# Designs tried in a protein design run: designed miniproteins, single chains, continued (5). Part 89

Each design is a single chain, and the fold is of that chain. pLDDT is the mean over its residues in the fold that is shown.

## One batch from the design tools (miniprotein)

Design m19279
Fold by ESMFold2-Fast:
Structure m19279 (fold): chain A 95 residues (1-95)
Amino acid sequence: EEAEKLRKKGLEAFEKKKFEEAAKYFEKAAEIYEKIEGFEDQAGQNYFAAGEAYEKAGELEKAIEYYRKAAELAKDVDPGLAKAAEKKIEELEKK
């Protein structure tokens, strides 16, 4: 699956501390999942990962944007992920 391949590339880039590159891979994976009915949780998880990668890269406004996307997609399917994303947004808005 193309989305899963992109997610794996994102994880590899993240481990190598290439955070901006990792964020772009997670974003592309999330965009693919978002277009598929029933994959809202996978899309949310990948947008959350993009948010974490942008946060590590120091791109705080982009991190907040992707955490918001993750929270919205996870809202009815993964309450734990939605809450985690909301907490990240609150923490970053204080910085």
Scores: mean pLDDT 84

Design m19280
Fold by ESMFold2-Fast:
Structure m19280 (fold): chain A 61 residues (1-61)
Amino acid sequence: ADALFAQGLAAYKAGKYEEAAALFQQALSIRETPAILAYLAVALDKLGKTEEAEELFARAN
């Protein structure tokens, strides 16, 4: 579980937002945590998917 989240975070830091979002979605399918929801939301917002990002931020809090 943690390995997918770590890979997603590395992709996000490298500016690979589409790859980061895909990895965070995979991590989320294994276990839903506020951290995974928040980072997926930020990655989706960077891709212009603002409505999806807002829904995930609400779920994280």
Scores: mean pLDDT 80

Design m19281
Fold by ESMFold2-Fast:
Structure m19281 (fold): chain A 90 residues (1-90)
Amino acid sequence: MKEEEELKKEIEELEKRVRELRARAAELVAAGRMSPREAAGVEALLRLAEEHIKKAREAIEQGDLESAKKHIEEARAHIEAARAGLDAAE
């Protein structure tokens, strides 16, 4: 179904964003622009995003596309919070 495939694509994009932000946090720590404690805060947000991504995939498997959309939005919110924390360190 087109809606299910679009949601799967959104999940893949969110997984890519998590990897990119995690790499960016490591670079900022290496550059001395972010403390290990600040990086741990970003990692906690990225782990929450990954938990919601997992729940979104489970919801798709169950045919619950509305629940999947809700978890995608929760993952997106945590990713944006992580990005904001990284932007503040620049």
Scores: mean pLDDT 87

Design m19282
Fold by ESMFold2-Fast:
Structure m19282 (fold): chain A 99 residues (1-99)
Amino acid sequence: SPGLDPGGILSSLARMVRALADLAKSRLDKEELAKLVPGFVALLRRLEEQARKERADSETLAALAEAYRAIADLAEAAGDAETAEELRRRARELEAEAA
């Protein structure tokens, strides 16, 4: 539950975001992907803010980094190279923090 294990919930949500991004990239065209990218970016930013507020563990930060990489790949497939690079930079920072 959110009050007992917030890190476990955040880690699970990050893994779900990664899975949904991979599915979207495999099934949707460039225009459809472009419509989804802003929503996924907003969700990732909220998950990261919550993880930092709750001082999430290395597993949760690593899961968030993987989710950021998946959404970066989605942004690149949508034709948004600038967003893709920003998200990949953020993933590297989260990986360094998780280490």
Scores: mean pLDDT 84

Design m19283
Fold by ESMFold2-Fast:
Structure m19283 (fold): chain A 58 residues (1-58)
Amino acid sequence: MISAERAERLGRLVYERSGDARAAAGVAHYALSGDVEGAVREAEKAGTPREEARRALA
């Protein structure tokens, strides 16, 4: 289950690692939409390791 809290955590994680606010917003949007794979893929493109992104959403 993807809560707003978990979506915000992943978005913040992406922003802190990449400095890319647009990527962070996109990751949060995918997570809030229930698209876990989309959120993880967007995070990975922004330099966040896939497994770390999955843990943020767990």
Scores: mean pLDDT 81

Design m19284
Fold by ESMFold2-Fast:
Structure m19284 (fold): chain A 82 residues (1-82)
Amino acid sequence: SLEELLEELDKIAEKLLKENPDISPAELLEKMAEILKEKFPEYKEEIEEALEKVLLYLKQHPDTSPEEAVELFKEQLKLELS
């Protein structure tokens, strides 16, 4: 379900941020998307679309924090999966 995907997203983000304090927003989202596609293969297309759109935003907003990038990815996933 979308709720299960979003719960897993939050757990993945917290783990990656704790283990990789210098991770870039783009690298964080790419690693999160890879793990999410493995856990939720039925949502692979929607996860890839959300990732592409947020990565494009990050190129235009290089001051976006990793935490802000996670929230943007989460909101985009809600749109893609609605």
Scores: mean pLDDT 88

Design m19285
Fold by ESMFold2-Fast:
Structure m19285 (fold): chain A 85 residues (1-85)
Amino acid sequence: SDSAFKYSLLGDVLFKLNRLDEAVEAYKKAIELDPSFAKAYYDLGVALEKLNRLDEAVEAYKKALEISPSFVEAADELEKVLAKL
């Protein structure tokens, strides 16, 4: 959906500004509007990892891979986060 994409872009801007909690909320809103939005799950995982919310980041990356099994970047980040646990 156009609205889901706009919230994903808002999350990206907030992430670049290091407004990480707000980025997380924007990505969650994108997912609420489009639960099949694999990139939004991946971006949520990256923001959660930067917040050191590693268990939540793992779940977000797993969801991205469930939706898009060939999402190489999500698989790579999942492996890195699991090594930190």
Scores: mean pLDDT 90

Design m19286
Fold by ESMFold2-Fast:
Structure m19286 (fold): chain A 78 residues (1-78)
Amino acid sequence: SMEAERLREEILELAETDYSLAVAKLVGVALLGIGLELDGKYEEAALWFRAAAEVAEHMGDPLAKTLREKAKEAEEKA
């Protein structure tokens, strides 16, 4: 939870100075969520997908919808 919140804030700040790096980090967070889901760590995966979705929404990235859906799916499996 704290880790996901910290990274969310970091990426949001980064989006103001280096948008491409912010997008790369957003993708990294999404991949981390997928890895956690594959490991059956659904509660943790949901937190990371939710953080990624919030960042994507702030950036206007179309990935936001997919990440919200992934967060919901992981939460339902937890």
Scores: mean pLDDT 80

Design m19287
Fold by ESMFold2-Fast:
Structure m19287 (fold): chain A 51 residues (1-51)
Amino acid sequence: MAEQKKKIQLEIDEGMARIHLSLGMYDKALEYARRAGNEELIEEAEEKIRR
């Protein structure tokens, strides 16, 4: 019951991470990527912050 809603929330957080990456808001992008548990987005946001 909570799983489907959780999956939708993860998709929203993933989308928000991508949007913030494109806006140069890497700290917020990392927060959203971590919420989504998307390792690819987390790594990308961390790389941008380290640059």
Scores: mean pLDDT 77

Design m19288
Fold by ESMFold2-Fast:
Structure m19288 (fold): chain A 66 residues (1-66)
Amino acid sequence: MSEEERKEATERLFRELERARELARDPALRPLVIEGLRRALEAAEKAGAEEAVEALRAAIRELEAQ
């Protein structure tokens, strides 16, 4: 993965995390948001994207804590 691709992926991830937080305000959508983030976490772990892994883990824990 190039440095530019990595930067774009990181920026995209942070935008998606903000969107996920907004969607998670609806209790009906929160479980779906958490599931989506867990899938993204698995993909990030396979890719070795350490910063993305940490951001996703933090977001999941926060939403699970409600």
Scores: mean pLDDT 77

Design m19289
Fold by ESMFold2-Fast:
Structure m19289 (fold): chain A 90 residues (1-90)
Amino acid sequence: DEVKENLKKVEELAEKAREEAAKKLGLSPEEVKELEEIREKILNQEISVSDLSPETVEKLIEFGRVYQELYEKLVQEYIDEQEKLRKLLE
């Protein structure tokens, strides 16, 4: 099932992007978990950004930005590789 394999690959790329973003920003796995929990609470409207310290907001923004940049790059590379493989099999 190509859809299930692609979903698994997307999850693997997301995890890789998180790990690489954490390394670039010098964040521990515990700090990453705390930032993810805070983000989830904001998305669920349990807390607002104004309830957070400026330092926490800065870390959340920087982590999110670096993560998104790395994730988009990894996903695009995967798509490009799949397109090349498809053309070779035709």
Scores: mean pLDDT 79

Design m19290
Fold by ESMFold2-Fast:
Structure m19290 (fold): chain A 56 residues (1-56)
Amino acid sequence: SKLLENIIKLLEDLGKRRGAELAAREFGLSEEEIEEVLKLTDNEEIARKILELSEK
């Protein structure tokens, strides 16, 4: 999906931690959900997790 690719690009451009935190906040994740995402190390896994949590 284009959303997944856009999040991966953000992680590549800003770095995993900064990109993941910004993307997660943009998608309205809670602080606890953001902490769960930040435990991941792979950009694709991080992006997929953000999208999964945003769909609840």
Scores: mean pLDDT 79

Design m19291
Fold by ESMFold2-Fast:
Structure m19291 (fold): chain A 76 residues (1-76)
Amino acid sequence: AKAEAKKLRELGLQYNREGKKKFEEKDYESAISYYKRAIELYQEALALDPNDEGTRQLLEQTKKNLAEAEKKLKES
């Protein structure tokens, strides 16, 4: 369970990083897609390891990144 949770967290970090890259490129639609996938992966990781505060913090930060990307898409 913990090993699988770590793998899901690491995948979520990769998707969040790709989302940030797309956001910097002003590709907000792609950024939103990557952030949504990162959120799903962090939620799966937390289902397997509910006390991982690090993953919880990553989830909340990526939700904020998603909201910012959605706002920028509406403004463009």
Scores: mean pLDDT 88

Design m19292
Fold by ESMFold2-Fast:
Formats: structure tokens, C-alpha cells, sequence
Structure m19292 (fold): chain A 118 residues (1-118)
């Protein structure tokens, strides 16, 4: 069960990292500050995925520690995504909407993962 939960989360967060990376590229030509925060969100999501993949191959004791490290990076990614919404929101409403929709998807995956791991 736990290995399958971690494998699913690693895949979902890796897919989200790719979506945020594509959006960061689009944003770089519109709002460089929003793009910078999206790039930070990508970096943190990729770190979270690394910890989740390590957790799959770990003992139960190490798995909890790696889960907590992954969770912290997911939370930092969400914070940067929210800052990107704020940076875009006043000047680039269409970009802000796209970032908000992807951020809501990230937050949903994060909450489902926390519930499944507990």
C-alpha cells in the first residue's frame, strides 16, 4: 500500500513539475517575477519527487523522515506558486488565472497525498 501511494505521488508531482515548468517558460515573456516564482516551485517539486523516490526504497523509519522532507518541499512549491499568482494578478489576469488553476491542482494532490500517507 505505502509503496503504491509513494509511487503515485512521485508520478503526480513530477507531472505537476513539468506543467509548472511549461507555465514558467510562458510567464517569462509576460511577467518575469511570476516566472521566477514558478521556477522556484518547479525546483521544490523536483526535490519533493527525489525524496519520494528515496522513500520507496527505504525502511519504514527512514520513509517517514523522507516523507516529511518531501512534504516541506511541496509546501514551499505551493507558497511560490501562490506568490506567482499575486505577481501576475494585478497586471496579467489571464496568466494569473492559469497559475491559480495549476496551483489549485497542486494543492489538491498535496492534500490527497497527506491523507493517503497518514
Amino acid sequence: HMKEVLEKAAKEFQELAAEFRDLARTASGINPRAAAHLAEAVTHLEKAVEYLRQAIESTPEEQKKLYEKALKHMEEAIEHARRAVDEAGRFDPELAKRIRELTEKLEKVYEEFKKAFS
Scores: mean pLDDT 90

Design m19293
Fold by ESMFold2-Fast:
Structure m19293 (fold): chain A 90 residues (1-90)
Amino acid sequence: EAEELYRKAAELFRRGAEAARAGDLEEAFRLGKEGARLYAEALELEGKPSKGAATYTGYVLEMIGLLLDGDAEGLARFLEEKAEEAERRA
C-alpha cells in the first residue's frame, strides 16, 4: 500500500511539473499538494508519521515560495525532483 501511494504521488508531481511549464501555477500547486499529501500518507504507513508531517509542510511551504516568486521553471524542477524521490521509494 505504501508503494502504491508513492507511485501515485510521483504521478501527481510529474503532472504538476507539466502544469507549471504550461504556466498554470495554481494547477501545479494543487497537484503538488495532493502529491505531497499521498507521500506523507505513505510515510505514515511506514511508521514515520512525524517525518510525513514535516515533509508535507516543507513541500507546501517551498511551493508557496515559488508561487509568490512566479517561478514556473523552479516549481517544475522542484516537482520533478519530488517525483524522482517518490519513484525511488516505490
Scores: mean pLDDT 88

Design m19294
Fold by ESMFold2-Fast:
Structure m19294 (fold): chain A 104 residues (1-104)
Amino acid sequence: SLELEIDRGVLEVAYAVARVLSKRNPEAAREFLLDLIAKLTGLSREEVEALVAMPDEEFERRAKELGLSPKVIEALRALRDGDYDTAIEKLHEAFLEELEKKYK
C-alpha cells in the first residue's frame, strides 16, 4: 500500500506539471505526453509519433491491432486533436488503472 501511495504521488506531480505545460508551452506538453504514452504502452517513441501522425482510419485500425487500452486510445485521440488537457486526463486514468492492477 505504501509503494502504491508513493507511485501515485509521483504521478500526480508529473500530471500537475503536464497541465501547466499544456497552457504555457504546448510543444513541451506534446513531447511529455508522447514520452508518457511510450512508457505506458511499451511502444517506441517513433511508433507513438507515427500513431499521432497517421490518418484517422489507419490510427483507429492500428491502435486496435496493438491492443491499446481504451484510456490510451482516448488519450491519443485527444492528442491528435491538440486537446492536451483531455489527453493528460485520460493518460493519468490509464496509469492509475495499471498501478491498481500491479498492487492487487
Scores: mean pLDDT 78

Design m19295
Fold by ESMFold2-Fast:
Structure m19295 (fold): chain A 95 residues (1-95)
Amino acid sequence: SNDPQAHQDFLKILEQLSESNDPESILLLLEIIVGSAKHMTPEELEFVIELLKKLGFPEEVIELLKYLNENDLSPEEYSELRKKILELVEKWLNK
């Protein structure tokens, strides 16, 4: 979105989900991020990366999100990468 208010509303939703101690909210946050990563502006991507670092997400997850933003993936490549990100997050949550 090129609307500054829409950008702020999007980031506010991500911040609110990140404040939940509920694993379902963390997974929803990640699902939204992965699904929107390709279309994120540099400012949205930086905000998301800082948010995930603050939450203690693995660096590998952050690197894969940057890759999703920077590359035009096929639907099959996107599906495999999304699967890998979810597996990494599930392993991190179960430590």
Scores: mean pLDDT 78

Design m19296
Fold by ESMFold2-Fast:
Structure m19296 (fold): chain A 80 residues (1-80)
Amino acid sequence: SLLELARRIAEGIGELIKEGDFGIAEALGRMWLGILRSAKAYAEAALLAGLVAEYFAEAGREDSAAAFAALAAEAAAEAA
């Protein structure tokens, strides 16, 4: 399902964050969010952004975590 794909993408981005590849992780996260939102896949976009925010928070990257958390909240509101 598209929801399972979004989860797997977030997990892949999470591995990049764990390896310290913060720049590419943020770029890939924003790219996939753009694709999902253009497809009106708002529930999937919210899941992806929320998981990416959690991975950045665990890595101590507070600004990136806050940015993706905000994107998750925005997408969740669109999904409702």
Scores: mean pLDDT 90

Design m19297
Fold by ESMFold2-Fast:
Structure m19297 (fold): chain A 77 residues (1-77)
Amino acid sequence: ELEKIEEEARRLTFPTLSDIMDYRRELTKKQLEILKENPDLSYEEFVERLKKAEQELRDKYIAEHGEKNVELIEKVL
C-alpha cells in the first residue's frame, strides 16, 4: 500500500533512532551469548571473542549501510 518512493526515502534516512537501538540490542545480545555459552572463559578469552563478534556485526552493518552510517550509530550510542 505504501508508495515505493516513500519506502526508498525511509531507507535513505538510516540510521534512525530505531536502527541505533537495534544495533545496541545486537551488541548486547552478542555479549550475553558469549557469556552464556562460555561461562568459564578467562577475561582475556572473553574480550577476544567479544571483539571478534563485535567486528563481525560491525562489518555486516558496514556492508549493508556504509561505514559512515555505522560510525554515526557508534557516536550516538
Scores: mean pLDDT 72

Design m19298
Fold by ESMFold2-Fast:
Structure m19298 (fold): chain A 62 residues (1-62)
Amino acid sequence: MKLSLEEGAEVAAEAGRETAKMLGIDPERAALAGRQLALEKGLTEESLARTAGMLAARDLAE
């Protein structure tokens, strides 16, 4: 499933925010990290973008 770069970034940001909420860390910071990761890697696949957001949030949580 192909997304635009902007759509992929939004998916990663949302996944990061949701994961951060579950982990009790700053959701806005996790969303930004996920968005940046998706844009830097050019993620246009929804599942990869979601994974990037989740990983960014977990990395911030240590």
Scores: mean pLDDT 81

Design m19299
Fold by ESMFold2-Fast:
Structure m19299 (fold): chain A 56 residues (1-56)
Amino acid sequence: MSAEEQIEEIAKEIGEVAGEAAGLVALHDARRMLEQGVSAEEAIEAARRGLESAKK
């Protein structure tokens, strides 16, 4: 699975837990990180932290 696909899946899970707006924000933020030259690994981990926070 590509980094973009992983980010999209995590954002979808955030949307399922915290609402679609939260998922869209997470997706946009992760894509912006990639555009700013942040590594795919760091962008994915940022999205995962968002999901963990949303589950609480």
Scores: mean pLDDT 80

Design m19300
Fold by ESMFold2-Fast:
Structure m19300 (fold): chain A 66 residues (1-66)
Amino acid sequence: GVEAIEAALEEARTRLPNSAAIPYIEKALEYAKAGKPEEAIKYLEQARELDPRIEKIDEAIKALKE
């Protein structure tokens, strides 16, 4: 859940610090921490569309769907 989103955010910040996907991953983390996984998934899907190079986003989406 939350840990997978944090891992995706860390990957983005270290490898792609100027990525437009970062604000969306941050928003997804907020929603996941608030107990709103459906909203978190939507923001992660948008982040994936904006920057498909962040491979850990896919893992975070999969973890939230469980």
Scores: mean pLDDT 85

Design m19301
Fold by ESMFold2-Fast:
Structure m19301 (fold): chain A 91 residues (1-91)
Amino acid sequence: SVAETLERAAEEAEKVAEAAEKVGEEELAKKARETAERLRRLAREARETDDEEEIRKLLEEGQRLAGELAEAIAKLPAEKQEKLAAEAEKL
């Protein structure tokens, strides 16, 4: 379901936040935590509505949030991206 997809995205964002904290990227950790919270709110809204158009909009918003977080990671230097990925794999 869309709610399950959004909840999994929130869990991935939380892993990014934990990994970012471990590598000392405080601003990325904050952004990832905020992204996870917003994705969980979208997942809850998706469970509360039977309107297919509203569910689609919630999924699209969630995809934009996940994309913005991915772009923030991509802007890090390569060595920091590698450290972040290594720490995330341990979670």
Scores: mean pLDDT 86

Design m19302
Fold by ESMFold2-Fast:
Structure m19302 (fold): chain A 65 residues (1-65)
Amino acid sequence: SATGEAAMAIFGIGLQIDGLLERLEIEGGRLHVWTAADTPETRAAVAELEALARDLGFEEVTVHE
């Protein structure tokens, strides 16, 4: 939904500002995320994104290293 996409985009921007994500893209119910590095903090951020994406009805989450 448009509301779910907006919520995910806002959350992702916060994680980018914190230096945990390099990039986030939303395409038709699919979420693509790029991490800045493989650290415990970025892994935790990805887990939170995946949980939020599931709650918002996203059909697929792809994590790029």
Scores: mean pLDDT 81

Design m19303
Fold by ESMFold2-Fast:
Formats: structure tokens, sequence, C-alpha cells
Structure m19303 (fold): chain A 59 residues (1-59)
């Protein structure tokens, strides 16, 4: 499983169309911890997954 795949699973499970930046960062932290990747890598995966799923990340 890639960081992108895990991010997509986590975002799909939430069933939301918008996430706050704080919520996106929390998901990225979980992805980073679970896969042993850097937070920056996980955050990019969350951002890409959100874009592919049509979810907006808002401040």
Amino acid sequence: TTALDLAKERLAALGRKELTKEEAEEIARQVAEELGVDFDTAMKAVALAAAELGIKIVD
C-alpha cells in the first residue's frame, strides 16, 4: 500500500467534501506513522488524494 492509497482510504472513510487544513494534517500524520514515511511525503499524498476525490482542503 502506498501513501496515496492509504490517504484515499482514510479520506473516503470520512465521506466528507471538505476538510480543514488541521484535519488534513492529522490524516497525514497517521499515514506517515503507519507507513514510516516523512510527514511532508504523507501531506503531499493527502493533498493529491483529496484532489482526486474532489475534496477541498480549507484553512
Scores: mean pLDDT 83

Design m19304
Fold by ESMFold2-Fast:
Parts: structure tokens; sequence; C-alpha cells
Structure m19304 (fold): chain A 76 residues (1-76)
């Protein structure tokens, strides 16, 4: 758990970058869908769903880190 505002902000930034990376991967997978075979499409859609679930989890972590950062910044 972050102990100060700087640690909370650093973890927030790291989480943000991870979300951006996963969103970029989803975009690449979606671009492959129109030319994919039926079987390849199922695998691509499965990966997209896995990444979307991970993004949702990371968004919740990002929200908690932002709330913690704001609270710690107000205490300083």
Amino acid sequence: MPKNAKEALNQYIATELRIIGLEFQIELLRKKLPSASEKEREELERKIEEYEREIERLKEERKKLLELYEKLEEEE
C-alpha cells in the first residue's frame, strides 16, 4: 500500500500506462477480426474479453490509487 502521495501517484501512473498498453493490444486484435477465420475470430474475441476484464480490474485499482493520492496530498 502506498505510504505517501508520491508513491500513490507513481502507482497510479504505472496503472494508467498498463491500461493504455492493454487498450492498444485490444485495438490491434480488433483490426485482425475482419480478415480472421471463424476459429481465429473466436480466439481473438476470447483474448479481447480477457484484456477487457483486466482493464476493468485496473480501472478500479486506478480509482482507489487516485482517491488515496488526493487524501494523502490533502494531509500534506
Scores: mean pLDDT 83

Design m19305
Fold by ESMFold2-Fast:
Structure m19305 (fold): chain A 87 residues (1-87)
Amino acid sequence: SAELAARIAALAAQLSPEARALFERELARAVAALMETKDFLSREDIAAAVREAAERAAERLRAEGRERQAELVREYGEALAEYVLAG
């Protein structure tokens, strides 16, 4: 939806380059792990990988004292997962 796309853009604008890069690395890792065991990735598989990547990135950011960036990356991942599932 246009509202969901706007929310994703607003959250992305608030993410630091470091938080964004961390999320992207964790997402690549999660997708690679799925590709080792599955011939086909569904929207549900991709959405689950997005959520896992956001949680792993948020945990890393919290461990480094970056609580606000941890909250933002979690919200960003959830919005992206919703967008993937919507088609």
Scores: mean pLDDT 88

Design m19306
Fold by ESMFold2-Fast:
Structure m19306 (fold): chain A 94 residues (1-94)
Amino acid sequence: GLEFRVEEIVGIADLIYAVAKVIARKAPDPDFLLRATERLLELAREALELGAVEEAEYILEKARELLELAREAGAPAAEVDRLEAELDALKAEI
C-alpha cells in the first residue's frame, strides 16, 4: 500500500542523513554531501507525489541541513545554488 512506500521513503532518507552527518563530521566530502542532498530531494518529491506532505517537509529539512554541510565542505557554488533552487521549488508545492 501507499503507507508501506511512504515508510520506506522515510527510512531511506533517515539512513542517508545519518551516514552523511557522520561523513560531514569525520571526513567531509563535498561531492558525497551534494549527492546525498540530491537523493533526499528525489525522495521528498516522491513523497509529495504520494500525498505525504508532512513526510516530504521532514525530508526537505534534512536535505537543507546536508546542503549547508556541503557548502561548508567546499562544494561548488553553482551545484549548491542548483540544489537550493530545487529545494525551494519543492517547498513552494507544500
Scores: mean pLDDT 89

Design m19307
Fold by ESMFold2-Fast:
Structure m19307 (fold): chain A 66 residues (1-66)
Amino acid sequence: MKIELKNTTRGEALEKLAKELGVPLPDKLPNLDTPIPEFVLEFEEDADKGAVYAEALAQLDALEAA
């Protein structure tokens, strides 16, 4: 499975990831209006969706720091 995020904010990216992975949105998130560069997340269809979401959050945080 592949999720592509481009021309979007952190908030929009997190919302799309939560929807595609079937996980609930966290109640409180920082930097929701921060624009992110193009981001692609690839994972196995049978992967733990919560773990995939956590990994995506870590990758987005790394992109903000770069």
Scores: mean pLDDT 73

Design m19308
Fold by ESMFold2-Fast:
Structure m19308 (fold): chain A 63 residues (1-63)
Amino acid sequence: KVEEAEEIILSVPDEVKRALLLMGLAISKRNGDSDEEILQNLARMAEKLGETEVAEKLRELLS
């Protein structure tokens, strides 16, 4: 689940957006957020960054 999210993030071609999403993942993990919370936070962040397809893939992991 979270490992699959990391793979999705690593596939983002924009290096700045990828770095921001990886930082978001690291911060969420450090805070002790649940897998569901991590995925929701990352999907929202990807959407705000204009990475709509990435956000959809992350939301699919919540199923």
Scores: mean pLDDT 82

Design m19309
Fold by ESMFold2-Fast:
Structure m19309 (fold): chain A 67 residues (1-67)
Amino acid sequence: DDSRQALRETLRKQAKEMTKGLPKSVQEEVEKLLDQAADALTAGDYVTAQKLLQKAEEVVKEAKKKQ
């Protein structure tokens, strides 16, 4: 539980840094993806976690490209 909370907090801080200056909808989508990735990591599902992290990165990249 503590490990899950620490990981979620770390990823949420990264989400805020990655999405700084982007629309709130993009920030919310990235936060959801990183929360899901944290859950997958704590469950030992590294394949799902990797896909979610990659999707979050793609969302940020596309949002920055459009602006």
Scores: mean pLDDT 79

Design m19310
Fold by ESMFold2-Fast:
Structure m19310 (fold): chain A 99 residues (1-99)
Amino acid sequence: SALEAQAAALEAEAKEAEDRALELQREGIRLLEEAGLRDLAAVARRHLGTAAAGAAIILAGRRVPERGKELIELGREAIRLQLQADAKRAEAAALRAAL
């Protein structure tokens, strides 16, 4: 049905946003580990796949003088993509519930 196709398209878009958020989160964790902030990297890794990982990267970025801006930008984009994915999954679930 058209609703099934629409739900599947939203789920595919959510998956792409989630995958991109994970790439940014892993890059942020790598930068934190290179900066010697292993405890903060461990916190971000614990929350991989959630907005909390992006938030942890932003907070850690405030403690990195030379790369702080890059970490904040990575964390903000990761949060944006994760929230976009969550919204699309919720919309897809509502469409499937209406079937």
Scores: mean pLDDT 88

Design m19311
Fold by ESMFold2-Fast:
Formats: sequence, structure tokens, C-alpha cells
Structure m19311 (fold): chain A 69 residues (1-69)
Amino acid sequence: DELIKKAKELLKQGKFKKAIELFKKAWKEGAKPTSDDYYDLAMAYQGLGKYDESRKYIEQGNALQREEM
């Protein structure tokens, strides 16, 4: 997904808020979130000092990882 790739690029540049917006937009448009996507989103929230949101997405990523195998 092009939006997910762009979000990961923005994350590497420290543009956390815009990265979060693109991850959420991609998922609303039908992209399936992966465990790695949730971990990247959690990292972006941590970068913004939003530790509760970061923890929530780490837990979602862990749950999806266990379901996948």
C-alpha cells in the first residue's frame, strides 16, 4: 500500500503526526493492518509523548502477531 510506505518514510523522518494520519487513512481505505504497522504506529505515538496510545497499539500488534502464528 502506497500510503503505508509513505507513513513509514515519514516515521523515519520524525514526522510522527503525519505518519499516524497516513496509517489511519490507509486502514480506513481498506488496507489490512499488520503487526509491524501497529508497532510503527505505536512508535509514532511514543514520539509524540502519547504513551497510552503507544501501549494500546503495541498490544494490538502483539495480538495480531499471535493470531498469525
Scores: mean pLDDT 82

Design m19312
Fold by ESMFold2-Fast:
Structure m19312 (fold): chain A 79 residues (1-79)
Amino acid sequence: MENVEKAAKKAKEFAESDDPFDREVGIAFLEMLLAMAKRYNDKEALEIIKKVTEELLKSKDPQVRADAKRILEAAEKAL
């Protein structure tokens, strides 16, 4: 749990970066965490991913918002 929360927080920090490369890295990391959470049916991890992606919907980058919405919908469907 703690490790997933720290990883998701780090992914969010990257996705909020002023560097577009870092934003892509952050989104890719969230997609990896989502895939792992779904594979292991880790509902606590899915809830953490949901919370982080809800916050990313407020991003100034339309690509980050679109990716966050996709990840959020996938996490909600897996819950």
Scores: mean pLDDT 84

Design m19313
Fold by ESMFold2-Fast:
Structure m19313 (fold): chain A 60 residues (1-60)
Amino acid sequence: MTADQYAVLGAIHALEGDLEAAARAYREAVALDPSYEAARRNLAKVLEQLGRHEEAAAVA
């Protein structure tokens, strides 16, 4: 998968309310393209919703 495909997958999981799956997909997008600001921002938001505040701060 490409970074963009993982970001889309993350968005789908987030819309379904599966925040753990969304976080995993966004992490893969960031791993493939660390400059993908939108994926990092969305990962941080999902991690905040999961209560993982320190992880969210690290990726923002």
Scores: mean pLDDT 83

Design m19314
Fold by ESMFold2-Fast:
Order: sequence, then structure tokens, then C-alpha cells
Structure m19314 (fold): chain A 65 residues (1-65)
Amino acid sequence: MTEEQKEIYRLGRILLEVLLMELARKLREEGYKVKVERVDDDTYVLEYEKDGKTYTLVFTVSVEL
């Protein structure tokens, strides 16, 4: 990878982390129980639960080589 590609990838990861934190905050404010887990270097799982229903979202950042 070029240095430019590495930098774009790094910025993408930072953006994803910021978006996940904001989403988790909003879900908690709406009464959901929220768990965020980093499963892999590039993969995050967000689980949120309310009234006995659990939802799972998977987010991945990747670079096509």
C-alpha cells in the first residue's frame, strides 16, 4: 500500500469509531442497552437491546488491494 492509501484507511477507521460512539450514545438515550465490541482490527459489532429484543450490527472498514 502507498502512504496515501494507509492514511485514507486510518482516517476511515477513526470516522467509523466516532460514528459508532455517537450511535451508541443516541441508542442509550432512547433506553437501549448497548454493547460495542472490537472483534478484529477492522471489524466492530454493536449490539443493542430493549424490551427483550436484541439487534446486532456489524461494521467493517477494508481497503481493496
Scores: mean pLDDT 79

Design m19315
Fold by ESMFold2-Fast:
Structure m19315 (fold): chain A 55 residues (1-55)
Amino acid sequence: SVASQEELLERNRRAAEELREELEKAEGLKKLVLEIALGATEFVIERIEEKLAQL
């Protein structure tokens, strides 16, 4: 449903914000892991936004 997609979008946006905050303080391997996690989260956000834009 649209509501479920909106909830998933909001959750992923919050996760991305938290990952960006952690990245400002991260170095080495932790930074690499967080960059991968952020990239994956941003990809999910883009896919949900595209689906919602078609409704």
Scores: mean pLDDT 86

